# Designed miniproteins, single chains, continued (2): the designs that were tried, part 59

Each design is a single chain, and the fold is of that chain. pLDDT is the mean over its residues in the fold that is shown.

## One batch from the design tools (miniprotein)

Design m6039
Fold by ESMFold2-Fast:
Structure m6039 (fold): chain A 100 residues (1-100)
Amino acid sequence: GTVEELLKQAQQKLAQAEQHLREGDYEGAFRHLVEALRLITKALLGVKTEEQLKQAEALLDRADGLYARLAPHLSAEQRLQVDIELGMARIALAVAKLVL
């Protein structure tokens, strides 16, 4: 898929995660957040324009804010998984900023 398709899918997954969090479905919120982070990382690895980079960074910031709200409701194992996925996305963002 294109970077734009990956970013659109990530935005949809973040919206789903936020909805599940509002409903008290922490397992659903966790699953959608992990999927969103993986999509953001894939998008960042393929980013070709400053506008795409800006969109990916905004989604990653949104994911980080969601995680801060969700983390108290997660197991240690779930928090570790999100921390790893966030770490991968942050590394991909740093590399993308260096190349563009």
Scores: mean pLDDT 92

Design m6040
Fold by ESMFold2-Fast:
Structure m6040 (fold): chain A 100 residues (1-100)
Amino acid sequence: SPLEEILEEVIEEEKRALEELKKKNAPQEVIDFIESIVEALEQALEDVRAGRLGPAQVAQLLEEIIRGYEKMAEKYPEVKEILEELIKKYREALERVRAL
């Protein structure tokens, strides 16, 4: 489904960003936060595949993740550029979900 494809793409972006942040010795709080987001997105993907979660609930989850990253970028200016690129990808994903 288009919703599954969007979630799979966002999970891949998160895993890519996590590896980049680990290579740059990002703060452990940032690493832990992204790992928790990956787990939440993988659970959301399973719930979408099982018919338990739809576009409205996924949109809400993406909005919550964006707010979390905005706070993290303010707290850790040293990783702000990487987190702002993730926020941009999330906003693009959110618009795609809202179009479903």
Scores: mean pLDDT 91

Design m6041
Fold by ESMFold2-Fast:
Parts: structure tokens; C-alpha cells; sequence
Structure m6041 (fold): chain A 76 residues (1-76)
């Protein structure tokens, strides 16, 4: 369901925010890109397993927005 992916994305966001406090700007950007790549693959596999490609697509778009928000915080 969309709600399960939203919870997963919020967890990824919290992990990234905690790590950003301990990393340089360059390392934080690299880490965000790595989490985006990894989480996108996880979402695709779960969506494929449950035959829910539209929910997977929704979750990936939400994840991209979260990554963009996190990168903006790095620049602050």
C-alpha cells in the first residue's frame, strides 16, 4: 500500500538526516545519492513482488522529492 512505502521513505529520511549531522557537505550529498539508489531498488523489488507497479512508481517519485529536500538542507 502507499502508506507502507510512505513509512519506509520517512525512515530513510530520518536515517539520512541523522547521518548528515556527522558528514561533510560532499559526503552528505554522496550518502543521499547512495540511499536514493538503494531505496529505489528496494521499492522496485517490493512493488514487483506484490504486482503493484503504480504504487511503486508513486513511492519512487516521493523518494526523489525527499532526496531533493535533503540536498537543500545540506546546502544550508
Amino acid sequence: SKERFDKYIERVKKIAEEMMKKLSKDEANEYIDYLLKLSTEVIKKIADFFNEPEIGKYAIERLKKVADELKKKVEE
Scores: mean pLDDT 82

Design m6042
Fold by ESMFold2-Fast:
Structure m6042 (fold): chain A 102 residues (1-102)
Amino acid sequence: MLKVEIEETIGDRRFKRELIVEPEQIRMVTDSDGPVRRVVVELPEEGSYLPLVHGDREDQEKAEKAVKETIKTKKPQEVVVEDPEADFRVKLRLEPIEEPPV
């Protein structure tokens, strides 16, 4: 399991969400024939996808790399994506959690 913590700031609006997910719930998706792949969490109970970060290709690749590194190394990873012209910031934290044996 992974603990995913997302903190978004847009101007004076702050959004914080914390999830415990299986690594398999983290997917790379495109909305259309667009050039950028987004990293998202599948939320089956909500029937939706939660984007981990909002940004360009490099920001999405940074998030994808952090997810893969967290799974591979079992060490926490942090990603910060900022667009100061849009007054926008996303802070993503990923922490590995070991499931108790079933």
Scores: mean pLDDT 71

Design m6043
Fold by ESMFold2-Fast:
Order: C-alpha cells, then structure tokens, then sequence
Structure m6043 (fold): chain A 91 residues (1-91)
C-alpha cells in the first residue's frame, strides 16, 4: 500500500473507533441492520468480533498513532475482522 493509502485506511479506522466510542448502541444497531438476514446468534458473533477488533485498534492508536508498525498492526486487525465476519456470514 502507498503511504497515502495507509493514511486513508488509518483515518477510516480512527473514524470507526471514534463512532463506536461516541455511541456504541447506535453502532451496534447499524451492525444488526446490515446483518439482519443472519440469525440472532450469528449477529452476536459478528458484534463480538467487531467489538474485539475495535478494542485492539483503540489500544494500538493509544500507543503511537503515527508509528508505521502500529499502523500495519491496525490494518492486520481490520483484515482479521473482515475475514472472521465473512466466515460467520458464510457458515
């Protein structure tokens, strides 16, 4: 990824974390809405995966938001979340 693409991705993740922290309930309702075709159990699994991922991203941002190593770790967490959500949706 280019430095511009990495910064854009970091900004996207930071906005996602900020939205979650500002209004967790509205954020959870958004996840439930976009996963409305899944069973309630699968919706809870998706919510758990995203909450765990956002908590990890928040911790990394708190350590050094501008460090390249932390930025790469944040991207890795986001990719892990997307893969896990895909597994849940397809199961």
Amino acid sequence: MSPAELEAERARLARTVARYQADREAWIETVRRVTSHLSPEKQEEVIKVVEEGLARIAALLAEDPDALENHRAIVDVDNEMLMRITEIVLS
Scores: mean pLDDT 72

Design m6044
Fold by ESMFold2-Fast:
Formats: sequence, structure tokens, C-alpha cells
Structure m6044 (fold): chain A 70 residues (1-70)
Amino acid sequence: SKEEELAEAGGEAGLKAAEKEGATPLGLESAREAGYEAGRRTALAGGSREEAERHGANGGRGQAKAQKAI
């Protein structure tokens, strides 16, 4: 479905963004999950794949940075 497609796109973008931030394995998993949810939400709002990837990447970066704040 389009929802699954955009969720996966968001999750992949989140994972890639977290990898660039040097996230730990747990952070990469959290980033993928955050990106997946951002992508799913984008699909439900009628958004595009580009929007899903952008929101997913932002979510992934946020998760990676949150880990470094501890």
C-alpha cells in the first residue's frame, strides 16, 4: 500500500540520517522506527514520498542527537 511504501521510505531515510550522525546500533533502530512513523503519518496526511523521506530523516537525526545528550 502507499502507507507502507511511504513508511518504509521514511524509515530508510531516518536510518541513513542517523548513520551519518554516528548513532549506536540502538540509535539506528530508534531512528528507523521514528522515520517509519513519520513516513506513515505523511501518507495518512496525503503527502509525497519526498515529504516522507524529509520527515523521516529529521526524525532519525533527532534520535541520534538525543543519544549524545546523555
Scores: mean pLDDT 83

Design m6045
Fold by ESMFold2-Fast:
Structure m6045 (fold): chain A 81 residues (1-81)
Amino acid sequence: MPSELELVEEALELVEEAIRNNEPLEKLLKRIQELADKNPENQILQALLDALRYESTVVSGKEALEALKRALEEILKQLKE
C-alpha cells in the first residue's frame, strides 16, 4: 500500500504534468478521482478532489493548478518533518 507521502507526491506529479502539458482541469480531476477511489481514507486526496471540483466550475484552470501545486508542496514539507 502506498504511504500518505507517496500518494501526495503522486498527486503533485499529476498536477505538475497538467501544468506542463496545459491540460484542461477536467482531465486532472478524472486522474485524481481514480487515485482517490483507490485510497478513499486519504483525506488529502479527498480535499484535493473537492478543490478541483470547485475550481472547475468557478476559475481558470491554469491559475487553479498553480495554487494546488503550491498547496501540495506545503503539505509535502509538513509530511517530511
Scores: mean pLDDT 74

Design m6046
Fold by ESMFold2-Fast:
Structure m6046 (fold): chain A 75 residues (1-75)
Amino acid sequence: AEEARRHAEEAIRTGDPEHVVRAIVLGKKWQEEKYGIKSTASEEEIRAIVEEWLARGVSPADLARMILSGLEAEE
Protein backbone atom coordinates (compact mmCIF):
# COMPACT_ATOMS: atom_id res chain seq x y z
CA ALA A 1 0.00 0.00 0.00
CA GLU A 2 2.72 2.50 1.00
CA GLU A 3 4.73 1.87 -2.18
CA ALA A 4 1.64 2.46 -4.36
CA ARG A 5 0.85 5.62 -2.37
CA ARG A 6 4.42 6.94 -2.87
CA HIS A 7 4.15 6.47 -6.64
CA ALA A 8 0.79 8.30 -6.69
CA GLU A 9 2.34 11.20 -4.72
CA GLU A 10 5.31 11.30 -7.16
CA ALA A 11 2.92 11.42 -10.14
CA ILE A 12 1.16 14.41 -8.51
CA ARG A 13 4.55 16.10 -7.90
CA THR A 14 6.24 15.39 -11.27
CA GLY A 15 3.37 14.72 -13.69
CA ASP A 16 5.16 11.53 -14.82
CA PRO A 17 2.56 9.03 -16.16
CA GLU A 18 4.89 6.10 -15.33
CA HIS A 19 4.28 6.78 -11.62
CA VAL A 20 0.51 6.56 -12.29
CA VAL A 21 0.97 3.12 -13.89
CA ARG A 22 3.19 1.95 -10.99
CA ALA A 23 0.68 3.19 -8.38
CA ILE A 24 -2.15 1.20 -10.02
CA VAL A 25 -0.04 -1.96 -10.52
CA LEU A 26 1.27 -1.96 -6.93
CA GLY A 27 -2.17 -1.09 -5.52
CA LYS A 28 -3.69 -4.08 -7.35
CA LYS A 29 -0.91 -6.41 -6.12
CA TRP A 30 -1.47 -5.21 -2.54
CA GLN A 31 -5.24 -5.85 -2.83
CA GLU A 32 -4.60 -9.32 -4.35
CA GLU A 33 -2.21 -10.18 -1.48
CA LYS A 34 -4.53 -8.79 1.23
CA TYR A 35 -7.83 -10.28 -0.04
CA GLY A 36 -6.56 -13.18 -2.17
CA ILE A 37 -8.57 -11.87 -5.14
CA LYS A 38 -6.96 -12.22 -8.58
CA SER A 39 -7.20 -9.03 -10.63
CA THR A 40 -8.26 -9.41 -14.28
CA ALA A 41 -6.18 -6.54 -15.73
CA SER A 42 -2.53 -7.00 -16.74
CA GLU A 43 0.18 -4.33 -16.37
CA GLU A 44 0.00 -3.80 -20.14
CA GLU A 45 -3.78 -3.26 -19.95
CA ILE A 46 -3.30 -0.76 -17.10
CA ARG A 47 -0.69 1.13 -19.15
CA ALA A 48 -3.08 1.29 -22.13
CA ILE A 49 -5.87 2.65 -19.91
CA VAL A 50 -3.57 5.34 -18.47
CA GLU A 51 -2.41 6.32 -21.99
CA GLU A 52 -6.06 6.60 -23.13
CA TRP A 53 -6.95 8.85 -20.16
CA LEU A 54 -3.94 11.08 -20.94
CA ALA A 55 -5.00 11.24 -24.61
CA ARG A 56 -8.46 12.42 -23.47
CA GLY A 57 -6.85 15.32 -21.61
CA VAL A 58 -6.81 13.95 -18.04
CA SER A 59 -3.55 15.02 -16.36
CA PRO A 60 -1.28 12.41 -14.71
CA ALA A 61 -1.65 14.37 -11.45
CA ASP A 62 -5.48 14.21 -11.54
CA LEU A 63 -5.41 10.48 -12.32
CA ALA A 64 -2.91 9.93 -9.47
CA ARG A 65 -5.20 11.86 -7.06
CA MET A 66 -8.06 9.48 -7.93
CA ILE A 67 -5.80 6.48 -7.23
CA LEU A 68 -4.60 7.99 -3.94
CA SER A 69 -8.22 8.50 -2.84
CA GLY A 70 -8.93 4.84 -3.60
CA LEU A 71 -5.89 3.70 -1.60
CA GLU A 72 -6.96 5.88 1.36
CA ALA A 73 -10.47 4.30 1.26
CA GLU A 74 -8.79 0.91 1.90
CA GLU A 75 -7.25 0.14 5.29
Scores: mean pLDDT 70

Design m6047
Fold by ESMFold2-Fast:
Structure m6047 (fold): chain A 72 residues (1-72)
Amino acid sequence: TLPVPETPSVGEILEEIEKYLVEKNEKLKEAIEEEGTVGDALTKLLFDPETALEVQEMLREAYKRVLEEREK
């Protein structure tokens, strides 16, 4: 029986970002220091037109990484 492929939860995506992507993105790191949480930092950056596209790419990479971890 194959496990039903589930869409990664918001929590799983946020954990992946915190573990692997925060160190590579200084804007996200600064936003986390200001807002106190990864989720609030991402929300702030997603609503900023200068950073929205960059954060969308980061979310896409985190989604991909969660799916790759599930294949192990």
Scores: mean pLDDT 72

Design m6048
Fold by ESMFold2-Fast:
Structure m6048 (fold): chain A 71 residues (1-71)
Amino acid sequence: KEEEIKALEKKLDEIYKRVKEMGPNLTVEERKQILAEVAEIYRKLKELGADEQTLQRFIDKVNEIFELLEK
């Protein structure tokens, strides 16, 4: 459970780094894929019973990703 949650948090961090480095070079299809990956991570975290602190960290990181995509 904790190991799976940590793996999902790592995946989200990797997405954040990818978006931060590639932001203006991301295609529409790549942006759609990122949104789909983010949605799947959130669903899995909720299914695993992640606590409020973990879900809040996820939401904060997702908001940072969306801010980068809007720039």
Scores: mean pLDDT 77

Design m6049
Fold by ESMFold2-Fast:
Structure m6049 (fold): chain A 72 residues (1-72)
Amino acid sequence: EAFQAARAGDLAAVEEAVKRNPDSPENWVALGFALFQQGDLDRAAEWYRKALELDPTNVGARAFLEMVEAAL
């Protein structure tokens, strides 16, 4: 649901999901993706790094972080 909200551009819904479950790396990936869609690459990278702090094996967070860093 958080990632679906991110795909829809509903940043507020994604922020709410992170607030409810801050220990879920998927919620931080969804927040990063929402910011990436809005063109905020610096903040997107920050939240992808947060997801990797919680789960270093999260392939989605690593892939998105690499894409954002290449665009910075």
Scores: mean pLDDT 78

Design m6050
Fold by ESMFold2-Fast:
Structure m6050 (fold): chain A 100 residues (1-100)
Amino acid sequence: MLEELVEEVLKWAEEVYNVEVLGYEIKETETEVSITVKAYASPLAASVLAELLRSAAIKYLKSKGKTLTESESSVETESGLPLDTSDKKELVTATGTAKW
């Protein structure tokens, strides 16, 4: 189920924001789930992707009957430029995390 949620997010990001997905990784512990995506995308698109991944992690956590304690989204860009100043595609890492 989590993999299906992630794949739906990635398809939407590719179609709407022209994100080119290179790969993803899911890490799950007893108290945390984290989804990390490597892609070729604008910093703005990467920021949107990270928020969608955070949403997917929260939906998964709720499906397991867990109570959310913390969630976060993060983006790393190859250029290090501010997310609101560039529409140019670059290598990005987008991460969404939910904790219970």
Scores: mean pLDDT 79

Design m6051
Fold by ESMFold2-Fast:
Structure m6051 (fold): chain A 73 residues (1-73)
Amino acid sequence: SREEILRQTAMKIRMIGLLVEIELALKRGDKERVEATVKELQELVQEAYATGDEDLKAFADRVMKEAQELLEK
């Protein structure tokens, strides 16, 4: 439904926002903020998985991969 598409879109926007926050916290050297934001992202990814939507799960997997790549620097 359109309502489900809007909810999924909101989750995707939030995931992108958390990725941006991780990158900014890393640039500031704020290790505590990085760890807190990564945990929030992991929780949101679990919520995405609970929906059972394949597109949303694939998006969440890609976002987590990008977060992990940022943390390797």
Scores: mean pLDDT 86

Design m6052
Fold by ESMFold2-Fast:
Parts: structure tokens; sequence; C-alpha cells
Structure m6052 (fold): chain A 74 residues (1-74)
């Protein structure tokens, strides 16, 4: 059985985005039978800018991938 752990840290406004990202990543690693820990942070500031930070670790805690992006609000 593949083990995928997900930690979400989001503002209330970012929760839906964080959960969508988690669903896609969980599916990706489950299909490939990879044990991972995924940390996703999504925050929305007062100007509507969305900050997304993602870190993915293997089952031994080694960092496999990380990414950060800022999506400018209207």
Amino acid sequence: EVKIEVTLDSSPEGKSVAESIATVLKGYFKERNLNVKIEISVTVDANGNIRIDIKIYDENGNLLAEGSTLVKGP
C-alpha cells in the first residue's frame, strides 16, 4: 500500500486551491506507487495576490522537489 502524507497550510481564501493541488499531487504519486510527504502552503493577501509554496519529501525525509510562485491578483 502506497503512503502519501499531505500537510496543508492555507488562508481561508486559499483553501480550495490548496486542496485542488493536494488532490492532483496525491493522484500523481499514488499512480506511480511512490511514498511521499507533501507540504502545500497557499495564502491570499489583502490585494488578492496568491502565494503558493510546495515541498515534496520522500519517505526518509529527503527533499525531492520544491517550488514557490506568486500569482498577481487583478
Scores: mean pLDDT 82

Design m6053
Fold by ESMFold2-Fast:
Structure m6053 (fold): chain A 75 residues (1-75)
Amino acid sequence: SEELEALLKKLEAERQAIRDQAFGDAMKKRVDEAYKEGNAKQVEGIAQLARNSPALKDVGDYAEKKAKELKEKEK
């Protein structure tokens, strides 16, 4: 039963990781759409939202990079 409990915990962790990845991918898509529209405020908002979750650290970094690119494009 200990082996089964360990397997169930592993499967739960894997399913949560898949959910987190799907959510992160959806957030990155929103960043790309806002970037295409030139909406720096929306991109910065997504970056701030992502900073509230450790699972979204890569999304936050991506959004911050895209916000910086928009600000440089406006120069």
Scores: mean pLDDT 81

Design m6054
Fold by ESMFold2-Fast:
Structure m6054 (fold): chain A 72 residues (1-72)
Amino acid sequence: SMELERLVEEARRLAREIEERTSDPKVRLEAGSLLGMALISAGVGKATGDLEFAKEQLRKQIEQLRALLEEI
């Protein structure tokens, strides 16, 4: 799914931007954890065929990454 791949790419870009803008180890750990959850969600969606569940989870992780980026 092109949409799923785009959501994964967006999560990666947000996590990278957070890592580039802050040296705070707690914020960096949170960003890494959110990216990890996003990648797991995508993997589960691909393995089960439940792409709608995967996209919903990815959107939530992306929103949390965006919120984290806005706090730094």
Scores: mean pLDDT 89

Design m6055
Fold by ESMFold2-Fast:
Structure m6055 (fold): chain A 93 residues (1-93)
Amino acid sequence: EEKAKKIAEEARKNYGIELARTRPDELVRLAERAVKMGPNAANNFAKIAYYAFEAGELTPEQAERVLSLVEKAKDKIDPELAEKTIEAARNRI
């Protein structure tokens, strides 16, 4: 369902941007939790992290911390999404 996927993606985008701007420590906590959970949680986190990196509000240190957690969960994340998210992170560092 394209419509349901778009709504979910917009929600993840808004959440990622909000975490980057106001609660970067919460983004790290979400990442640590997602790494311990299954592939669905890891992929959901990767989408949120992508939008957080794209917002440009994370410090290099914050971006490196979140990136390390995405790389740790890489085997649970869709390869295309993982590549996209890692590239967005490297553009901030």
Scores: mean pLDDT 78

Design m6056
Fold by ESMFold2-Fast:
Structure m6056 (fold): chain A 93 residues (1-93)
Amino acid sequence: AEAVAHAEAMKPEIIEAAVAAGFDREGVERVVDALFRAVVSGDPSILEEEARRAIERGEDRWVALTLLMLHYKATNPSLSYEELLKLAEEKIA
């Protein structure tokens, strides 16, 4: 319960930080929601499934890319940003 409450409180901070970095608000909210659902459930496959849905909906490429990168990082924590990006790009192609 406490971990979930903390996660919910942190959502706005993460969204505002990403928007300040130049990301689209709607896409950021979708990525952050999927990430928090995966964390709360302990199931990183939620991230891969949401990436697939983002592709099917014709959402901006960066949404699916970010979700896949988060999925690969959760399942392979030792991967670098460059390795995560390459794997996600190959999956979206």
Scores: mean pLDDT 80

Design m6057
Fold by ESMFold2-Fast:
Structure m6057 (fold): chain A 88 residues (1-88)
Amino acid sequence: MGLLEDSFTLTVPAGAESPWHTDGDLEYSGIVSSGTLSIERLENGKAVLVEEVKPLEGFSTAPLRGKLHRLKAGDETVKAFVTVSRLL
């Protein structure tokens, strides 16, 4: 449940990682079209794998609201269709 703000195609190059970040009140949700996307959170100064999202699988950052997290690609470039919604 949220207001749709945007939609885009996400590309994470093979072996790349996003910076550690928070999304504030935004939820990013999507479906991976290629590659394997790892979502990690920071817990007590350590990276913890939250989920590994494979092609045709969906994901959401809503459970990570207000928490430091990052997106990581494995050996293949990740492509995903993503929607951005504002959490109420």
Scores: mean pLDDT 82

Design m6058
Fold by ESMFold2-Fast:
Structure m6058 (fold): chain A 81 residues (1-81)
Amino acid sequence: MEAAAEAARRAAAEARRAAEEYKEAVARKAPATTVAAAAVRAVGGGVDAALAARRARAAGADEAAAEAEAGARAAGMKGPA
């Protein structure tokens, strides 16, 4: 349970960080390559957080799973507007 909880918390933090970097890149009108790289990181972070959340739930670490689920949602990307 401890390892799954720690993995979920780390994945949640990484997903949120990647999502913030993507939003900042878009807001500051960064070069298209920078925005695309940040977008890929956000998507990857969201997937990792979702997987870590499922594992934490299976291990009974519901609090850590909820944190990872929130991180995955924050990293949920929408296509270019």
Scores: mean pLDDT 76

Design m6059
Fold by ESMFold2-Fast:
Structure m6059 (fold): chain A 104 residues (1-104)
Amino acid sequence: MWEEVRAEYAALEAAAQTDLRATVRMQVLLTFPALASRVPELKAQLEAAKKAGAPEDQIRALETQLLFAESLREAYGVTDEQAREAERKLAELDARYQALVAEQ
């Protein structure tokens, strides 16, 4: 029983760590909503640079910045859902652990 309980606890700790990381990631992304709002400006700058015949290196730099901002915008929306799911899973794991410990 104790060896089984300790193995279950180790598994719950590993799952809780993964869920906690998702929650922390949401908090970090909530700090950067302004960066996600820059997508329209970056698109306008990229279009203007292409029309002006800017060097390919400058166009590539703007494309990289736009990709990063768009990725952050997508991650921002997805991360809120991930944090909700992580909170729910952690609550389920805590309930299971408490039930198991109560039997000891």
Scores: mean pLDDT 63

Design m6060
Fold by ESMFold2-Fast:
Structure m6060 (fold): chain A 100 residues (1-100)
Amino acid sequence: IDELIKEAEELFEELKKLIEENKEKFSPQDLKRIEEVLEKFEEALKNKDFETAKEELATLGDILRSNAHKFSTETLDKLIDLLARLNKVLNEIIKLKKEE
């Protein structure tokens, strides 16, 4: 589990960095919602509340999807990949935690 948590933290930092690099593409309202979701996700990971973290990640995915037309294909593909990988890691953590 600790190795998967570390992987989730690393993927989340990559996702945050990519969002920050593309910050200008979001409306002020969407950016505020993204910042709130990122804070809630980080808090959920810190508290080992992986189910809440997964829900916040889904909300982030919805916001990013609504803005998909504003990104280059390369940036959008990277965002989708990071979201998918992070979701997969969270699902594995949740599964292992239930099997304890």
Scores: mean pLDDT 83

Design m6061
Fold by ESMFold2-Fast:
Structure m6061 (fold): chain A 98 residues (1-98)
Amino acid sequence: MKKARILVVGRSDGVATLMVDTDLSEEEARKLAELIKKELEKDPFIKSVQVDITGGTITVTVTGEDGERAARAGLEAAKKALEEMGVEVENEGLRIER
């Protein structure tokens, strides 16, 4: 089974950084990134979503009114997208910087 690790860091300035490290191919990682972006774009409290892909690693920068809310939204979007693609989450971390 394909595996992923998720780390999310939310900041008080409204920015959250989500890193999804996977054993997916770059093509599969690109599909996962699109699913995460589409899910986040549905949230009216999210102002922008930037996605960067390097191999199986996806970095998503989420900007909202509240970094904790942005971080939690990012984590849930990533978990939903990974479940849809049949990828097992080995580890998840959420950090809020104040």
Scores: mean pLDDT 83

Design m6062
Fold by ESMFold2-Fast:
Structure m6062 (fold): chain A 75 residues (1-75)
Amino acid sequence: SSSQQMQQMIDQSDKLYQQGVTASKNGDIDTGTKYGQQLKDLSDQSKSQGLGIASSTADRKYKDVQKEIDKSKQK
């Protein structure tokens, strides 16, 4: 069902977010950027499937990973 697909995408976005934030905080900008890109791709895919909550959740997480990358670049 669309609800199951939405929950799976939300769960995946949470895992990608945790990995992206952890890498970025450790100064691994390349790995943080990779997980950020996967979050953006997941947001775009969710949007194309009409899964608005999953799309907005992944987009927010993508932006939060980008903020952590930017903070790490300033150190």
Scores: mean pLDDT 86

Design m6063
Fold by ESMFold2-Fast:
Structure m6063 (fold): chain A 61 residues (1-61)
Amino acid sequence: MASPELRAAGAEGARKGLAEKPGDGQAAGRTAYESALAADPEAEDHAADQAAVYGVIEAGG
C-alpha cells in the first residue's frame, strides 16, 4: 500500500496533469506516477502505481 507521502505526491501530480489536459485520465495517471517516483525514487513500482491511482481519484478523476 502506498504511504501517505507517496499518495500526496500522486495527487499533486494528477492535479497538474488534469490542469494541463482536462479529461485525459491517462495523462493525469502518468503525471501522478512520475510525481510519486520523484518524491521517492526508491519506492517499489507497486507502491508508486498505487499512489498514482489514489492520486487520480483524490484529484477528481
Scores: mean pLDDT 73

Design m6064
Fold by ESMFold2-Fast:
Structure m6064 (fold): chain A 85 residues (1-85)
Amino acid sequence: ALEEARQYALELGEEALAMVKTMADEATVEIEFLPDGKIRITARGVTGSMVVELEVEVEIEDGYVKRVVLRSVTTGAEIRREEFE
C-alpha cells in the first residue's frame, strides 16, 4: 500500500541520514513526493570542503512499491537496490 511504501522510504532516508552523520558535522534530509509515483529522499552533509549526498528513490505502481534505490549522488555509486513484483 502507499503508506507502506512511504514508511519504507522514510526508513531508508533515516539510514542514509545516519550514514551521512557519521561522516559530516551537519546533515539535512529532504523528502519529495514526485507526480510520477516516485518518492525522493536526499540526505546531505558537509565536512570541511567535502559534500556527502545520498539519495533514496522509491517507485510506486498501483499503490505498491515497485523499486527502491539508494545511491551516492556524490560518486554515482548505487548502494542498495530492491525490486518488487
Scores: mean pLDDT 73

Design m6065
Fold by ESMFold2-Fast:
Structure m6065 (fold): chain A 62 residues (1-62)
Amino acid sequence: SEEEKLSDFLLTLSRILEEADAQGRPAEGRARANALFDEYEKEMSPELKAKVRALRAALDAM
């Protein structure tokens, strides 16, 4: 389902960012996060893409 897809995406994103932060490598974490966004966006519905795009914009503003 779209909800399961979003949950899997968010869990994976959280793990990538937390791991990179713990290792003192936020730039590497950002690069990995961007790759994850690109991968998941290719297979998402327009509604889910809008939510993911908003999250990506918020992350880029940090």
Scores: mean pLDDT 78

Design m6066
Fold by ESMFold2-Fast:
Structure m6066 (fold): chain A 89 residues (1-89)
Amino acid sequence: MELLEELQRLAAEVGRAIAEGDRETLAAALEGLRELAKLVGAEEAARVFEELLAKVRAGEELSEEDIRRLEEAVRELAEAIKKAKELYL
């Protein structure tokens, strides 16, 4: 059960990168979240991560609304991973 552990790692990296203003780490973590969302079929979460990744790569600062969308997408991805785990058993 690697996927939920990977999500927790990436979410922690996102929070740290935002707090430190580390755009490169933030972009890498968002890319990881996007790939994880695609892997488990969380299409809406993947779209949000892709949009936020594009903003970070363009040198834009994430707004309060962007942070809320990010938190919601992470929650959706966590639920998708848990459902995928239940279907495996």
Scores: mean pLDDT 82

Design m6067
Fold by ESMFold2-Fast:
Structure m6067 (fold): chain A 88 residues (1-88)
Amino acid sequence: AKIKSIEVEQVSEDKIVVRIEATSQGLARSAALEIADAMKKAGATKVEIEVGETSAVVTAYVPSEKLEAALKAAKEAAEKLIKKYGTA
């Protein structure tokens, strides 16, 4: 199983969306949980996860003062996951 892509996007002043594409539901779910945990530790107050068959979407609600830290945490978690699961 591998991760095909992780896209981290600030969609508003208080909202970050992370889109994950993987070759299995289990890997997509595990990646979503790891990214969600990283954003919660950085200051996200609410995180929602939707899991598909090969994808997951993480929506995080973050106070404006914590948004930069949460974005950085999400991007760092995404880079680590792509390094570990991005190739075979």
Scores: mean pLDDT 85

Design m6068
Fold by ESMFold2-Fast:
Structure m6068 (fold): chain A 73 residues (1-73)
Amino acid sequence: SSMDRQIARLQVVRGLLQAAIVANQMIIDGVKRNSSLSPAQQAALIAQQQAAIRELQERIAELDRQIAQLQAQ
């Protein structure tokens, strides 16, 4: 159905956003292991990446609401 196709498209976008979160977590892990950065520099870069992850999570939550609404029909 057209609804099934719309849900499938939203699921693909959701998967891409989840992959972006994984990539940003890998960046955080890299920052934590970088002995060339001061503790203050590490904290600032980690905070910046965590803010980006939070925005991606908010976008996933909105997609999950849209998918749930379509599935309820």
Scores: mean pLDDT 91

Design m6069
Fold by ESMFold2-Fast:
Structure m6069 (fold): chain A 62 residues (1-62)
Amino acid sequence: MKELAEKAKKLAMEGAVTALSTGDAAAGIRKGQEGRRLGEEAGDEEAKKGGYNAVLTAKAAA
C-alpha cells in the first residue's frame, strides 16, 4: 500500500503542475481525481487530501 500512496501523491502533484503550467484544467482535474482515488484505496489521508487539493488547484486555474 505504500507504493499506492506514493503513486497517489505523485499523480496529485502532476495534476496541479499540468493545470498551472499548461492551462489544461481538465487534465489537471483528471489526474487529481485519480490521485484522490488511489489515496483512498491506500488508506492514506494525506495522499487523498493531496488529490483533492490538486483538483481544487486545477479548477482555480480554469
Scores: mean pLDDT 76

Design m6070
Fold by ESMFold2-Fast:
Structure m6070 (fold): chain A 96 residues (1-96)
Amino acid sequence: HMKLTKEEAKKLRRDELLRGIDVAIQYAKEKGREDIVSELEKAKKRLEENPDEVTPFEREIAEIGNVLEVARKAGLPQELIDSLLDEIEKIVKERK
């Protein structure tokens, strides 16, 4: 059970979301998806400026990014990793 202040809890939540988004950006760059990278970097900037205004978009991207990191560390097939990146692309396109 955490003995965090409300402010500390907000910072921890933001850091977790930013970490997931950063992983998603790294994978998009690796695949040469510069348009997706640009949109994810904009989402990261918005979250850094407004940490209390998390939308479903930022949360979904962060969750997929965290799954990508776990999948790569576990040595899961590249096809599965590619499918997760395709899901990120779909979410980004639906946001526009």
Scores: mean pLDDT 75

Design m6071
Fold by ESMFold2-Fast:
Structure m6071 (fold): chain A 74 residues (1-74)
Amino acid sequence: MMSFEEFKEEALKRTKELLEKAKSLEEMHQATDEALVEIAERAKELGLSEEEMKEVFRLVLTEYDRRKKELLAS
């Protein structure tokens, strides 16, 4: 059984890997949507609370914002 902490780390790692490969805002949107769908499905399987799921979504969106700024600064 995966712990909530392990789940957060895996979700963030996966999100970073997907965003690193994205070369445009369109690709970043697609990557983020993919990550959020995967996270939502897995969160339901693990029985995560709404608050726990929101915390993971917040981490994903924070990484998206960071990468978006990097891409736009290029």
Scores: mean pLDDT 80

Design m6072
Fold by ESMFold2-Fast:
Structure m6072 (fold): chain A 77 residues (1-77)
Amino acid sequence: DAARRAALLEEARAAIAEAMARGEVDEEQLRAGVDYVLQRHPELAPAVAAQPSVEEQAALVAARIAAEMERKKAAAA
C-alpha cells in the first residue's frame, strides 16, 4: 500500500532527524548505511539517486526495508 509506505517513510525521516539532532549519527554514517543497503538491493539505486540529501536517501532505504520486514512478518502470521 502506497499510503503505508508513505507512513513508514515519514517515520524513518523522524527517526533519522532525531538521531542526528542527538549526535548519534552523522552524514558519513548515513551515507555508509545507504551504500550497505544498495550493495544488497541495487534495484533501489535509481530511487535513492533521486533524493535531494543523504538524510532523505537514508530515510528512503530504511522505509523500504521496514516495509519488506512488515510484509514478511504479515506473511508468517
Scores: mean pLDDT 78

